# Designed miniproteins, single chains, continued (5): the designs that were tried, part 46

Each design is a single chain, and the fold is of that chain. pLDDT is the mean over its residues in the fold that is shown.

## One batch from the design tools (miniprotein)

Design m17572
Fold by ESMFold2-Fast:
Structure m17572 (fold): chain A 73 residues (1-73)
Amino acid sequence: MSIEERIELAKEQGLIVEKDGKLIGIEDILPEELWPYVDEFISTTPLNIPGKENIIVPESFLKLPIEERIKII
């Protein structure tokens, strides 16, 4: 399976959300091999990469099932 096919599958499974042209990964369940292909992560800690935006979400949000987290994003 190509990397692009794996990204699309991850989006269908709710592991990656596309928002405003950016790919946002769910850090706790996204396979590490897909990490270089996402722009940001949903996590308890903001992503601190130069040129990337930080994602800050409530702790309660991160405790929800993946399906509910994807709906709120």
Scores: mean pLDDT 60

Design m17573
Fold by ESMFold2-Fast:
Structure m17573 (fold): chain A 96 residues (1-96)
Amino acid sequence: RTLEYFLTLVFGRYLKIPEEEARRIAQEAADRVLNGEDPLKVVKEAMIRAAELAGVDRETAEKIVDETFKRVVEEQNRPLTLADLIEAAKKLREAV
């Protein structure tokens, strides 16, 4: 489960939430995608949830995540990458 690994890394290393919580959110997100949910929606919701655990206000987390996804997917017309998730996590961490 590559998605589980990437999200665990982003949440634990860059958002600095506890590893157990990072793994739980990442595993839940990976399972949701495996069950046929939209990967972009699932990853966005997982990023917001992890940001809240890091101490970021929900409205602020939603804005930062939405801006990153819009910039990459809508404005640049490219797939979301691990590097984009790391950049978003760093911005979220600055908002704590």
Scores: mean pLDDT 84

Design m17574
Fold by ESMFold2-Fast:
Structure m17574 (fold): chain A 98 residues (1-98)
Amino acid sequence: DEIVEKIKEVLEKLGYDTKNWSDEELIEKIKEFIKLAEEQRKKDENATIEEQAKYEDWPEEEKKKITLGGAMIHAYKYKVTTTELEKKLREIYEYIKK
């Protein structure tokens, strides 16, 4: 599937070998990236107020490791609520899980 292949390409650019990954492994890695992005954001006390802005201030090492999760958090929260973010993630999960 085109969406699955595009996500795998992004993960490969981040240094992961995704050629033989299952859809479940892909989803778990995406969840892990989001969780890591939220953890880094919360390390700055202002993250809950300025979540989109704080990503730019993260250490380069952390940015590289969680680029996908960080980008998704910023992209979704820039335009949507946390509820909408969860909804979109479930839509992706169901699409891949099919």
Scores: mean pLDDT 52

Design m17575
Fold by ESMFold2-Fast:
Structure m17575 (fold): chain A 83 residues (1-83)
Amino acid sequence: SSVTSSGLPQVYKVGDTFPITLPPGATSAELLDEKGNVVASLTNTTDETLVKNFKMTKEGNYTLRLTWRDGSVLLIPVKVVPA
């Protein structure tokens, strides 16, 4: 399995909506807080694209963890700043 990380964080403000998009071929998406707690999750047992809107209620450094069918993982940093 391969793990890839983005070098630049996506930046949101407290109160913003973050669309968690699970593309075809991905099996799960999990939004992790700074402590590694899963605060939102989305799983796909089909080949459809799924979207879950998550309200960013607390500032911090989050990570979106996407897992693909082949077992590869993509880690996307998401930074939430005060409004």
Scores: mean pLDDT 76

Design m17576
Fold by ESMFold2-Fast:
Structure m17576 (fold): chain A 65 residues (1-65)
Amino acid sequence: MDEVIDALADLVQRESGVPKEEAKEKIKEMVEQGLSVDEMAKALQETFGLSPDVARGLAEVASSV
């Protein structure tokens, strides 16, 4: 859902400082690729520097859409 991805991108911007637009595109790509929760959480940590707890929470929400 676009609204969910938008909210997740806002959280990534707040935690990492990455522009919301870039975070939104990356999250959308990961969802479209069908990444597992574990794969997505790891990618969020590596790409945006998110803490493991935040990355996992975001990945769980993103993978459920």
Scores: mean pLDDT 79

Design m17577
Fold by ESMFold2-Fast:
Structure m17577 (fold): chain A 67 residues (1-67)
Amino acid sequence: SDITEIRAKPVKLVAKNPKMPDIEALKTLPKTAAAQLIRKEVEEGLLPFSIAKEAADALGIKLIEVE
């Protein structure tokens, strides 16, 4: 199956009020670009991994936690 897979290491949140990313806007991007944006926000502490996983699922991306 052709599923885009991305790995992200969760970090301590620096964002006070993290929100779900704009999924419709991310759907306009290539899946690899959308996956990299989600990874970046997780690794920068802007997005909790739980919300990132929900966003990735909505985009058809497999998000894997790296310890």
Scores: mean pLDDT 82

Design m17578
Fold by ESMFold2-Fast:
Structure m17578 (fold): chain A 91 residues (1-91)
Amino acid sequence: DKEREEAIEALIRGLRGENITVIVVEEDYNEAEVEQFKKQAKAYAPDKEVVVLVTPSLEERVEIALEAYKRLGLATEEEIKEAEELLKAEL
């Protein structure tokens, strides 16, 4: 929902080469470690916007990536379905 949409938008911005640092974490992440990563990212590149993407699984990360590729016009509906089918075959 809102979190997924924000994750898709952040990935799209990163793929477009916008001045952004994206940090990807698992759902059960440590808040203190994430804050430390944000501070480190800001210290090394203070002009970059830092965005944290929280995903509960690898499957959801792939779904977010496929949606971002689709919105950027880098993949068609058919190519997305093929990628989803390949992912399901690996599971």
Scores: mean pLDDT 71

Design m17579
Fold by ESMFold2-Fast:
Structure m17579 (fold): chain A 75 residues (1-75)
Amino acid sequence: MVPELVQQALEAFRAGDLEKAREYIEQAVKKAGELARDSAREFDPSAPQEEIDEVGRSAERLTRRHLERRLAALA
């Protein structure tokens, strides 16, 4: 997870800029997926791309839920 994007999302949300907060959430989700895919590839360089993509999608889903819950707690 990219801590900077999470922090920017929280700051935008607290400032009332919900559109900007959503943009940072989407960027954090995308980055989490990228990092998960990179880590999976590093762990198993021979893994099929389908398995790597599945790991990325799972990380993206979990990250989105976590950030949405965290923002809801601040509201």
Scores: mean pLDDT 78

Design m17580
Fold by ESMFold2-Fast:
Structure m17580 (fold): chain A 65 residues (1-65)
Amino acid sequence: TLKQQYQQYQQQAQNLQQAKDDVLQSAESDPKNREGFLKMAEEVDKKYQEYKDKADQLEQQYKQS
């Protein structure tokens, strides 16, 4: 169902949000590699936005059903 697809994309978005937080924490705890971690966080954030947008679209569809 659309609701199940929404839940799957929502879970992926949540996983990516957690991954971003972990990478940002690594940037704070490892100053020598901070720039690399910040760039990694930007890439993870891009994926998070993609999955979040897809989840939002699916939510609108199942709410209308």
Scores: mean pLDDT 82

Design m17581
Fold by ESMFold2-Fast:
Structure m17581 (fold): chain A 87 residues (1-87)
Amino acid sequence: LEEEIQAVVEKKLPEAEEIGKLPKEEAEKKHAELLAEALEESREAIIKLLGLDPEQQELLDKLIEAYRNNDAKAAAEYAAKINELLE
C-alpha cells in the first residue's frame, strides 16, 4: 500500500518541480491538476492505508473533484475535513 502511494508520488514529483517554475496562477492550476491525478491514481491505496470509512471516502472524492475543477476553496475545505476526521 505504501509502495503504491510512493510510486505515484515518485512518478509525479518531476512534474511538480516543473510546475513550481511557472507563474503563480498557472502553477496553482497545474498543481491542482497534478494533485487530482495523484489522488485518483492512489485512491484505493490511501483508503486502505488510512482506513477511511464511507463518509471519509466521499470527502476524498469531493477533494479530487475540487482539485480537478481548480476550486481551491472547496479543495482546502475538504482537505481540512479529512484531516479533522483523522484526529
Scores: mean pLDDT 74

Design m17582
Fold by ESMFold2-Fast:
Structure m17582 (fold): chain A 100 residues (1-100)
Amino acid sequence: MLSPVERAELYLRLAAHEVKKAVREKVPLEEVFEGLDKLAEQVRADPRLSEEEKELLLEFLERLKKTLEENKDAPVEEQIEKIDEVLAEALARLRALAAA
């Protein structure tokens, strides 16, 4: 079974992976946002995550939505790069939280 930090990292990586796949497949933003909202409810309901990990994950999901909306007319490659930047920042914050 995964540690809480490993679970939080798995959520971050899974969300980023699914969003990048959706961008490549030209999935409508409304459907992508529905998927992210469903994931946010799973995060809120997960008793294995700390409150700090939940806050970090929920902030990350909102940042993904904002990044997608702001870059919806950008080339796919640029959208992927922006998603990877958001993921890298979230992973760095999770590592800092785990070290505290």
Scores: mean pLDDT 85

Design m17583
Fold by ESMFold2-Fast:
Structure m17583 (fold): chain A 68 residues (1-68)
Amino acid sequence: AAEMSLDDAKLLMIAVLNAVKPHQDKKQQAVLDEIIALIEAGNLKQAFALIRKSIKENADRINNIKIP
């Protein structure tokens, strides 16, 4: 089993999320801000859970084509 340091995981995820954030709508930016805050707090388990939830939410949005 591979173990990633908390610091490495934090920096990588924050960098990726910040890179994609400007291309998202306001609602999705708020979700990304919450994920970034969880990573900053070291709550990687909750951050991953929220990322997974966000992926499902985005899939549902794409499927219904009713995105503002």
Scores: mean pLDDT 70

Design m17584
Fold by ESMFold2-Fast:
Structure m17584 (fold): chain A 80 residues (1-80)
Amino acid sequence: MDEELNLLRELAEEVLLHAKQASVEEIEELIESIEEEIKKLKEEYKNETDPQKKEELLEMIKIYEETLEELKKILEEKKA
């Protein structure tokens, strides 16, 4: 589980690095994809009964939400 969270953080970092070189359209698609993933994770969180797994899901949601905010900043910068 800690390994999965670390892999997710690495993936988020790669996504942000890619986004800095991506087109406005690609970043908008990426934002939409991440928003859908957050929605799915929040639904999974509601259905989870294991407290430890719930905590891990919250950490995953946090990583995705932080990535989403950074992508929105990159998008705004590119539109300027």
Scores: mean pLDDT 82

Design m17585
Fold by ESMFold2-Fast:
Structure m17585 (fold): chain A 100 residues (1-100)
Amino acid sequence: MAKEEIEEAEKNREELVERLSKTLGVSREAARAILEKRIEAAKKIIELTDEEEKEEILLETVAFERLAVEGLLDLPEEEQKERIEEIKEEIKKKLEEVKK
């Protein structure tokens, strides 16, 4: 994601939250959390040159989005973290199968 797209997302945050909430069928609070995570990930990725670190950030972002879509953002932080790690492992396994 280009730096200009990140800046536009920050300016139009509430509009993007509403659209994301409608598209994913999640609460506005969950959609806001997903959008914040995507913006944070994009900012980190543009600063990185290591592809493995970029993949880890993308994996974390996708896992968080799946957690939010599953309606698990109201769980204690420890349980959310455990679920995110499970989702990350599932995605890594599927990616390794595709690379073969």
Scores: mean pLDDT 75

Design m17586
Fold by ESMFold2-Fast:
Structure m17586 (fold): chain A 82 residues (1-82)
Amino acid sequence: MTDEQAYDAVLELETEKRIAELEEKAKTSKDRDILLAMVRIARGVRNVVPKDKLELARKIVSTIKTEEELKQLKELAAKAAA
């Protein structure tokens, strides 16, 4: 819990900046960029992510229309977390 809070603070600062940049680029990019953004957010799930960032993550996931893309995302997130 304490170590997770410390890690969350560092990851939050880095992830917030990256998410903001990726969200802007996602407006003109392919679905792959959205998946990459989701992988980064999924890494943060290991720690307590702020509510607004979780909502953004859910929004990105909702843009995934195929089960195959969702499967790829889950597998990448699992490997990154392990």
Scores: mean pLDDT 51

Design m17587
Fold by ESMFold2-Fast:
Structure m17587 (fold): chain A 63 residues (1-63)
Amino acid sequence: MLEREINLSFELMKAAVAKLMASRGDPEAPAEMAEAYAKAAELSEGKEKEEFQKLAEEWAARA
């Protein structure tokens, strides 16, 4: 199995946890979400990479 897919799953899991924490008012969660999506973008290609980069930028703007 490709290590990239495992690492991508871990980063997306971190983003999901950070999203839950953001919904509870954690002020650090948007920055953590931005970092996780940025790493997911590095592990992705094509359209997925563009989408993850966009999500990283959106969450970074909220931090």
Scores: mean pLDDT 76

Design m17588
Fold by ESMFold2-Fast:
Structure m17588 (fold): chain A 74 residues (1-74)
Amino acid sequence: SPAVKELEELTKKVKEITEDESLSAEEAFKKAKEITERIQAILREHPDVPLEIVEEAQKALEELIKKIEEKKKE
């Protein structure tokens, strides 16, 4: 499914942003917002995406948001 493939690629980008310690909190937040909006759009348009793929994407986003909050605290 093209939706599954795109969601997997977006999940990979989320993980790359989470692991990129060179990004400021502001830069990471901006990238996170753009990716989150795209992931949410895919999930709204494609409810047939397997639950396992949805859960992986959600988990990756939660870890990214947690990392951004930690960066903001210095």
Scores: mean pLDDT 82

Design m17589
Fold by ESMFold2-Fast:
Structure m17589 (fold): chain A 88 residues (1-88)
Amino acid sequence: MEIYLAPVTIDGEEGVLVITVENGKVVSVEFISVSDMFGKDSKLTAEDLADLLSAILDATILPKEYWPELLEAYLAGDLERIEEILAK
């Protein structure tokens, strides 16, 4: 089981996509917001949250170049597209 992280912004809310992969298949994608973890008045960023989650979950932060494509695929509900991006 592998966990990948992508810092993203959804409807003005900064957070991280947590992508769980088993045998090359995406089994879950969850959005965790910075405000839910650190509070609404926090100055922490989505990248700060990703660094923390990477350490806790032993997860890989994906390159910045992939974040826009992953966000578009997530919003479209296209898990196969997320798998294609991760297979690069």
Scores: mean pLDDT 83

Design m17590
Fold by ESMFold2-Fast:
Structure m17590 (fold): chain A 77 residues (1-77)
Amino acid sequence: DEQMKRVLTALAKEAKKKGEKDGNKKAVDYAEQALKAVEQGDLDSAKKYVQKALNELPSDETRYEVIEKALKESGLA
């Protein structure tokens, strides 16, 4: 549970950073919704919004980079 919160928080933060850098407002908005869901303890909604934020990124390579950074940040890489 706590590990899942940490992973989802890291994924949302990294997706938000990438979205902000690229000017992708939808990725940022979904990542912010994911962070709010984690804060509220709604892990199912957090997973949904993390997936939506990642899907707004331009390529599978970009999604993989965000996931890799999040796993390192959460201590799971």
Scores: mean pLDDT 82

Design m17591
Fold by ESMFold2-Fast:
Structure m17591 (fold): chain A 75 residues (1-75)
Amino acid sequence: MTKYKVLSDEEIEEVHELLSTVESMIEGVAVAMRLMSEGKNSQAMVVLAATPLALEAGRAPSLEEIRKISEELAA
């Protein structure tokens, strides 16, 4: 059972910025590990969930798509 929170608008913006720099799955994992080391576990899980979608689309997900992923992980 997941114990993640829904991200704030500022946290969603941070995740969007980080995802815009991710060009591979391994980079997405590295970003998520860094966020986890900072105690940002909810942001890290959103990055992990969003990375495959970003790579398939060839672009970072929108702020709204990131919010939806955050809400799904918090459910």
Scores: mean pLDDT 80

Design m17592
Fold by ESMFold2-Fast:
Structure m17592 (fold): chain A 117 residues (1-117)
Amino acid sequence: MSREELQAEIDRAMVLIQAAVLKLLTPETIAKMSEKQAIQTAIFALKTAREALRLHEEGKLSEEELQDILAVVRDVLSKLKTVLPEDVAKIVDWAISNLDSVEALDEAVKKLEEALK
């Protein structure tokens, strides 16, 4: 196995673990989050989607695995909107509508990181 092949396997395992962590977030857990925690969780979810898109483009993640990860991200982001202020929730809504766009995900992450400052 080349170092590049090994790195791709590690990256794939990491994105699958990140999606599994997101799937463990219950509505009850999300409802107890502070605004800052909810924004940080949204950033984590968006970064997970962005990495999944990258791995899929590189042929390292199947279409089925990509769609499963994006479905988990969409579900978590939709739940997080209920505890976010309106301005931040609009950023999340825009990201949900554009989950298949790396550029849209990167812009949403940047806007959410600015909201934490």
Scores: mean pLDDT 88

Design m17593
Fold by ESMFold2-Fast:
Formats: C-alpha cells, sequence, structure tokens
Structure m17593 (fold): chain A 71 residues (1-71)
C-alpha cells in the first residue's frame, strides 16, 4: 500500500541518517589527529560521502512529500 511504502521510505531515511552520524564521528576522531595531508584527505573523502548521503535523503524526502500530497 501507499502507507506501507511511505513507512519504508521513513526507515531508509533513518538508516541513512545513522550512516551520516557514523561518518561525522569518524571526522571528529580524525580532527583530533595532526593535520597531515593524509588526515585532511580522509576528512575530505568522508565529507564527500556525507554530501552524497544527504542528497539521497533529500530525494527520498521529496518522493515522500509527493506521495503524501496524493493521499
Amino acid sequence: SLQEFIKQLDARIAALEQQIAALQAQIAELQKQPPTEENQRRIQELQLEISILEGVIALLEGVKAFLEKKM
């Protein structure tokens, strides 16, 4: 059903938010280390991953909003 699909979207969004929190924790740990070229590069890679996941969440939230308007 449409309601079941929306619940699945909510669960997926929640899982992605948990992944972002884990990546943010990794960045925080790296920021405690010396600002070496390697550590700066790792932080940049993690920030890119977060940006991609935030984009996916925005798309899923857009789909959810569209479906809710159709109910």
Scores: mean pLDDT 89

Design m17594
Fold by ESMFold2-Fast:
Structure m17594 (fold): chain A 71 residues (1-71)
Amino acid sequence: VITQLQTELDQLKQQANELPEPSPLLLDKLSTAQANLDELEANLSSLSPEQYVAKVLSIIGDFEDIRLLLA
């Protein structure tokens, strides 16, 4: 799941890089999503299944926000 989330984030970063002038808000959201994903990966062994699912859903929500900023 984390590998799939990283792949999706990498695709969103690529889309942002294809913009002639990406907004600071878009870049900030991409950085925040990466930080949250890195934190999830770092804490995998200490998270309960419920905490893991909640964090994954939160990251997916961040990706939806990024997609809206790309539109």
Scores: mean pLDDT 78

Design m17595
Fold by ESMFold2-Fast:
Structure m17595 (fold): chain A 77 residues (1-77)
Amino acid sequence: GSHMAEADRLFELGKQYEEKGDYEKAARYYHESALHYLRAGDTVRAGVALGHAIDAYEKAGKQEEADALMAEINRRA
């Protein structure tokens, strides 16, 4: 479906920005990927993408954003 294809595309963009050291952009793309996986009903891939987003926000010094995503995981688990 469109949400799954978009989630995969956004996850790949997150990886590309992470490889370049742009952790803030990587985190945003991983977070968007997770939302699309959730809309597709794939909670496992959404959890993986959220974990990558949390790690990337922490590396970017965006602890408030990381904490918000940790809360989102706890709410959906």
Scores: mean pLDDT 86

Design m17596
Fold by ESMFold2-Fast:
Structure m17596 (fold): chain A 113 residues (1-113)
Amino acid sequence: MTPEEVLELLESVFNDLIDFFKINNMEEYRKKIEELREKYLPQLREALAAGDTERFREIAIQALEDLKKIVDEAIKNSKDPGIQELLKIFKNKLDALIKYLRTGKPPTPEEIK
């Protein structure tokens, strides 16, 4: 996976989480994800344009860890088992991406579906 592919995947993850929280009327969490998107995507694009692959990796890991914290909070505060299970799937995808960025082992298609 190239840095450009990682950026595209991160943009997709942000958009999927925004849509999920919007559809489930979880506006507080939708806004938190939008704020992280506006914070991290410009920084990732700047690092990519500079060819700074180490800085790109560090920013991508931090963005995923901050996303994971919001997802964990949403799981804890949800009373709907169906919403909790779907959010756990998102959390597993975030964990797989963090592991890939830290270790170089690519996520499986099942981990990022």
Scores: mean pLDDT 84

Design m17597
Fold by ESMFold2-Fast:
Structure m17597 (fold): chain A 110 residues (1-110)
Amino acid sequence: NLVQQLVQAVLEASDEEEAVKKISEITGLSQTKIKKQVKKILEELEGEAFQKNEEVKNPALKKLKLLAEKLGVPLGKALIAAAAVQLVKNVSLEEALNEVADELEKILEK
């Protein structure tokens, strides 16, 4: 399962730069393309709301944030996985966020 491999790579990475490198190797996407997509996601989700600890209105993003916090994963790393899912599967941002959240939930429930 590709999404499971991307989530695991992000969890094993020591920082966001290593996460981008590992995902680039798994997917064949350039590091630049992955970083560009993460920036686009942050712009779409009004990235200032994440930094201010304000209530996230997007349900998929709220689910991802809560699961990342429970697992001790920085939200930035989880968004790198979501960016890769969106680019590889050509799905909506909401679908990519939900697929990553579902894989984090499976890890939490084991």
Scores: mean pLDDT 78

Design m17598
Fold by ESMFold2-Fast:
Structure m17598 (fold): chain A 75 residues (1-75)
Amino acid sequence: MSPDEVLERLREQVTRLVQQGNEQAAQADSPEQMLQIRQQTQQGIDRLRAEALAQGVSESRVDEAVREALEEAFA
C-alpha cells in the first residue's frame, strides 16, 4: 500500500470513528458513559495513527491527516 493510500484510509477511518463516537455520546444516559465513549474514540484514533506509522508513513503526514479528519468530523 502506498503512503497516499495509507493516509486516505486513515483519514476515512478517523472521520468515521469520531462520527460514530459522537452519535454514541449523544445517546449516552450519563456523563460517565459519555466520558467512556470519548476515551474509546481517542484510543481508536491512537491505534489507527500507530498503524499508519508502522506502515512507514511520516509522523508529520499522519498528524496532518488526523487533524483534517477531526476538522471534518467536528465541522
Scores: mean pLDDT 83

Design m17599
Fold by ESMFold2-Fast:
Structure m17599 (fold): chain A 83 residues (1-83)
Amino acid sequence: MEFAKKAIEEAEKILKEIEQTKLNPNPEDEFLRTTPLEEAVEYLEKLEKLAKEVKKLAEELLENPSKENEEKLKKKVEELKKL
């Protein structure tokens, strides 16, 4: 259960950071400053999709604890970390 709660917290943090970046891009942000806008948008969209999937899987694990749900969450968290 601790793993699922931490996954939700990290996913929500990422989603909030993405939303803030889309609404008010920080001109001092090195990633935004050095990355072409199109590539930055594609990266943020992929990150947002993975973070939403991690949150959904973590919530499913909290509602229905099972090895299958835990493995699905672990796999998705690893995909998010590799970005």
Scores: mean pLDDT 76

Design m17600
Fold by ESMFold2-Fast:
Structure m17600 (fold): chain A 90 residues (1-90)
Amino acid sequence: SRIQELKQQLERRIRERDVEGVVRTVAALLDAGMSLREVADLVAEFLEAQGKTFEAGLLKAFLEMQIWVSGGDREAFLKALRKLLESIFE
């Protein structure tokens, strides 16, 4: 499955702390039919798996708020994700 391959790639990019790789893989998952909420949950899940439980919770809460405020705008979501990951991987 293309989605399963992209999920594995996303996990690797998060482990590598590759912000641009994460954002590109998230965009590809959205193109493959995942929702913004599903992708936000997936990123938070992989951060938790890396021991970043606090950061995962904050990222999920912020992205959920961002989805609500923007009415599900994809570009606004990806910009918010990039900014949060830059902070988390600092």
Scores: mean pLDDT 89

Design m17601
Fold by ESMFold2-Fast:
Structure m17601 (fold): chain A 90 residues (1-90)
Amino acid sequence: SEKIKALREALDYAIKNANLSPEEKEAVERILEAAESGDVELLQEVLKEHPGLLQSLIAFLRSPYASGLPEEVRKLAIEVLEELLEKAGK
């Protein structure tokens, strides 16, 4: 999926460049796993532990700190993260 490929690229970039704690970096990797596998239960568990994380990732991708990513990658990744937020009911 083009969307999942964009999400992987954007989240890998966030792990390397966003001001994330080690625990938040692990949570981002679990979000990617949940998105790739369609595991809603895993997604919900991660968001219970890190309730602001999806919003923080979206904010990062909209910020100048993510300007190293192509615009289309950022757009697709944000779209997926917003869909995940809706799906989790958060």
Scores: mean pLDDT 86

Design m17602
Fold by ESMFold2-Fast:
Structure m17602 (fold): chain A 85 residues (1-85)
Amino acid sequence: MKELELRGGGGTGTLRLPDPIKVGGEAELVGDSGATLRGRVVGVEGNIVTIEGVLTTSAGSRRVRATFRVDLEKGTADLLGVEAV
């Protein structure tokens, strides 16, 4: 898997994406806060990667669609949005 450093206003952590990054591949996010997202890549548009899965926090678990901007050269990712599905 590719490991990317999650940064920015959405929180910090590690985003793990399939190598190569493809629709249908498994994806995982481990937040420094202890939040986790486990799911699959459902969209790839250039440097924008969309994941659908289960987000687990201290408040509980829910299905979400999370959208990230990834920079493979820097090994970083920015969270652009999260919506319930």
Scores: mean pLDDT 82

Design m17603
Fold by ESMFold2-Fast:
Structure m17603 (fold): chain A 65 residues (1-65)
Amino acid sequence: SAGLEAAEREVVRLYLAGRITVEQANAVGELLRRYAAGEISEEELKEGIRSILPADLAERVIAAL
């Protein structure tokens, strides 16, 4: 979906800007893929992102959804 693509683009942008680690980028990317596959809920996705990223960056990725 357009929202998932926008969220993935934001994760890549944050990584390339040096704002997050490769481990954080991969972890969020895995959550986005699991959500796209229907394996986790939107609530679990948002909680997962907030547990991985600093609060301000987590909200940027979530806002892109």
Scores: mean pLDDT 89

Design m17604
Fold by ESMFold2-Fast:
Structure m17604 (fold): chain A 81 residues (1-81)
Amino acid sequence: SWIDTLSKEEAEEIDKIENETLRRVFTALHRGASLEEILAIIEEMKKRLIEKLKEAGKEDLIPYVEKAAEQLKAMAAEAVA
């Protein structure tokens, strides 16, 4: 796994951001938030994870974060429709 190339602390920070973002997305869906608001939450996750990867010198891993964000956006769009 690409996460295995990270330090324990870096991996924990990434897991925290992912879990926080998923919680925010599901909470927003439950309260009937707009698709625009939900997509903004997902975009925030992508931005924060990319920032962490750049700080760690792991820019080659950015495509994995972008793919995960796109999958989550697709799921959110289907859930709102």
Scores: mean pLDDT 77

Design m17605
Fold by ESMFold2-Fast:
Structure m17605 (fold): chain A 103 residues (1-103)
Amino acid sequence: MQDEAADPNVSDEKLLEYINNKDLDIRAAVARVATRTGNLSVEVAKEALSDRNAEVRIHALEAIKQKASPEEAIELLEEALSDPDERVRATAKQLLEELKEEQ
């Protein structure tokens, strides 16, 4: 599973199956590995932003910042500033600052 999330040839459909897994530890691990390797597409990241696990949402925000258009990334990061988890809000603030520095 984690090795497949790191594979650049893994399909978005397969990543969506893993990110929607019933086990939250599996979802968090896959989101982290896929974000780190650049395999998490914008579509998969948007699904992950609605996850119940804060770590999954954090990795989704990182993927959005990396792969989404600046306009879409700003909108999604600003929405995350209202997240119930403090770590998600802190990550969104940091990523917004980084994005603004990039113009």
Scores: mean pLDDT 71

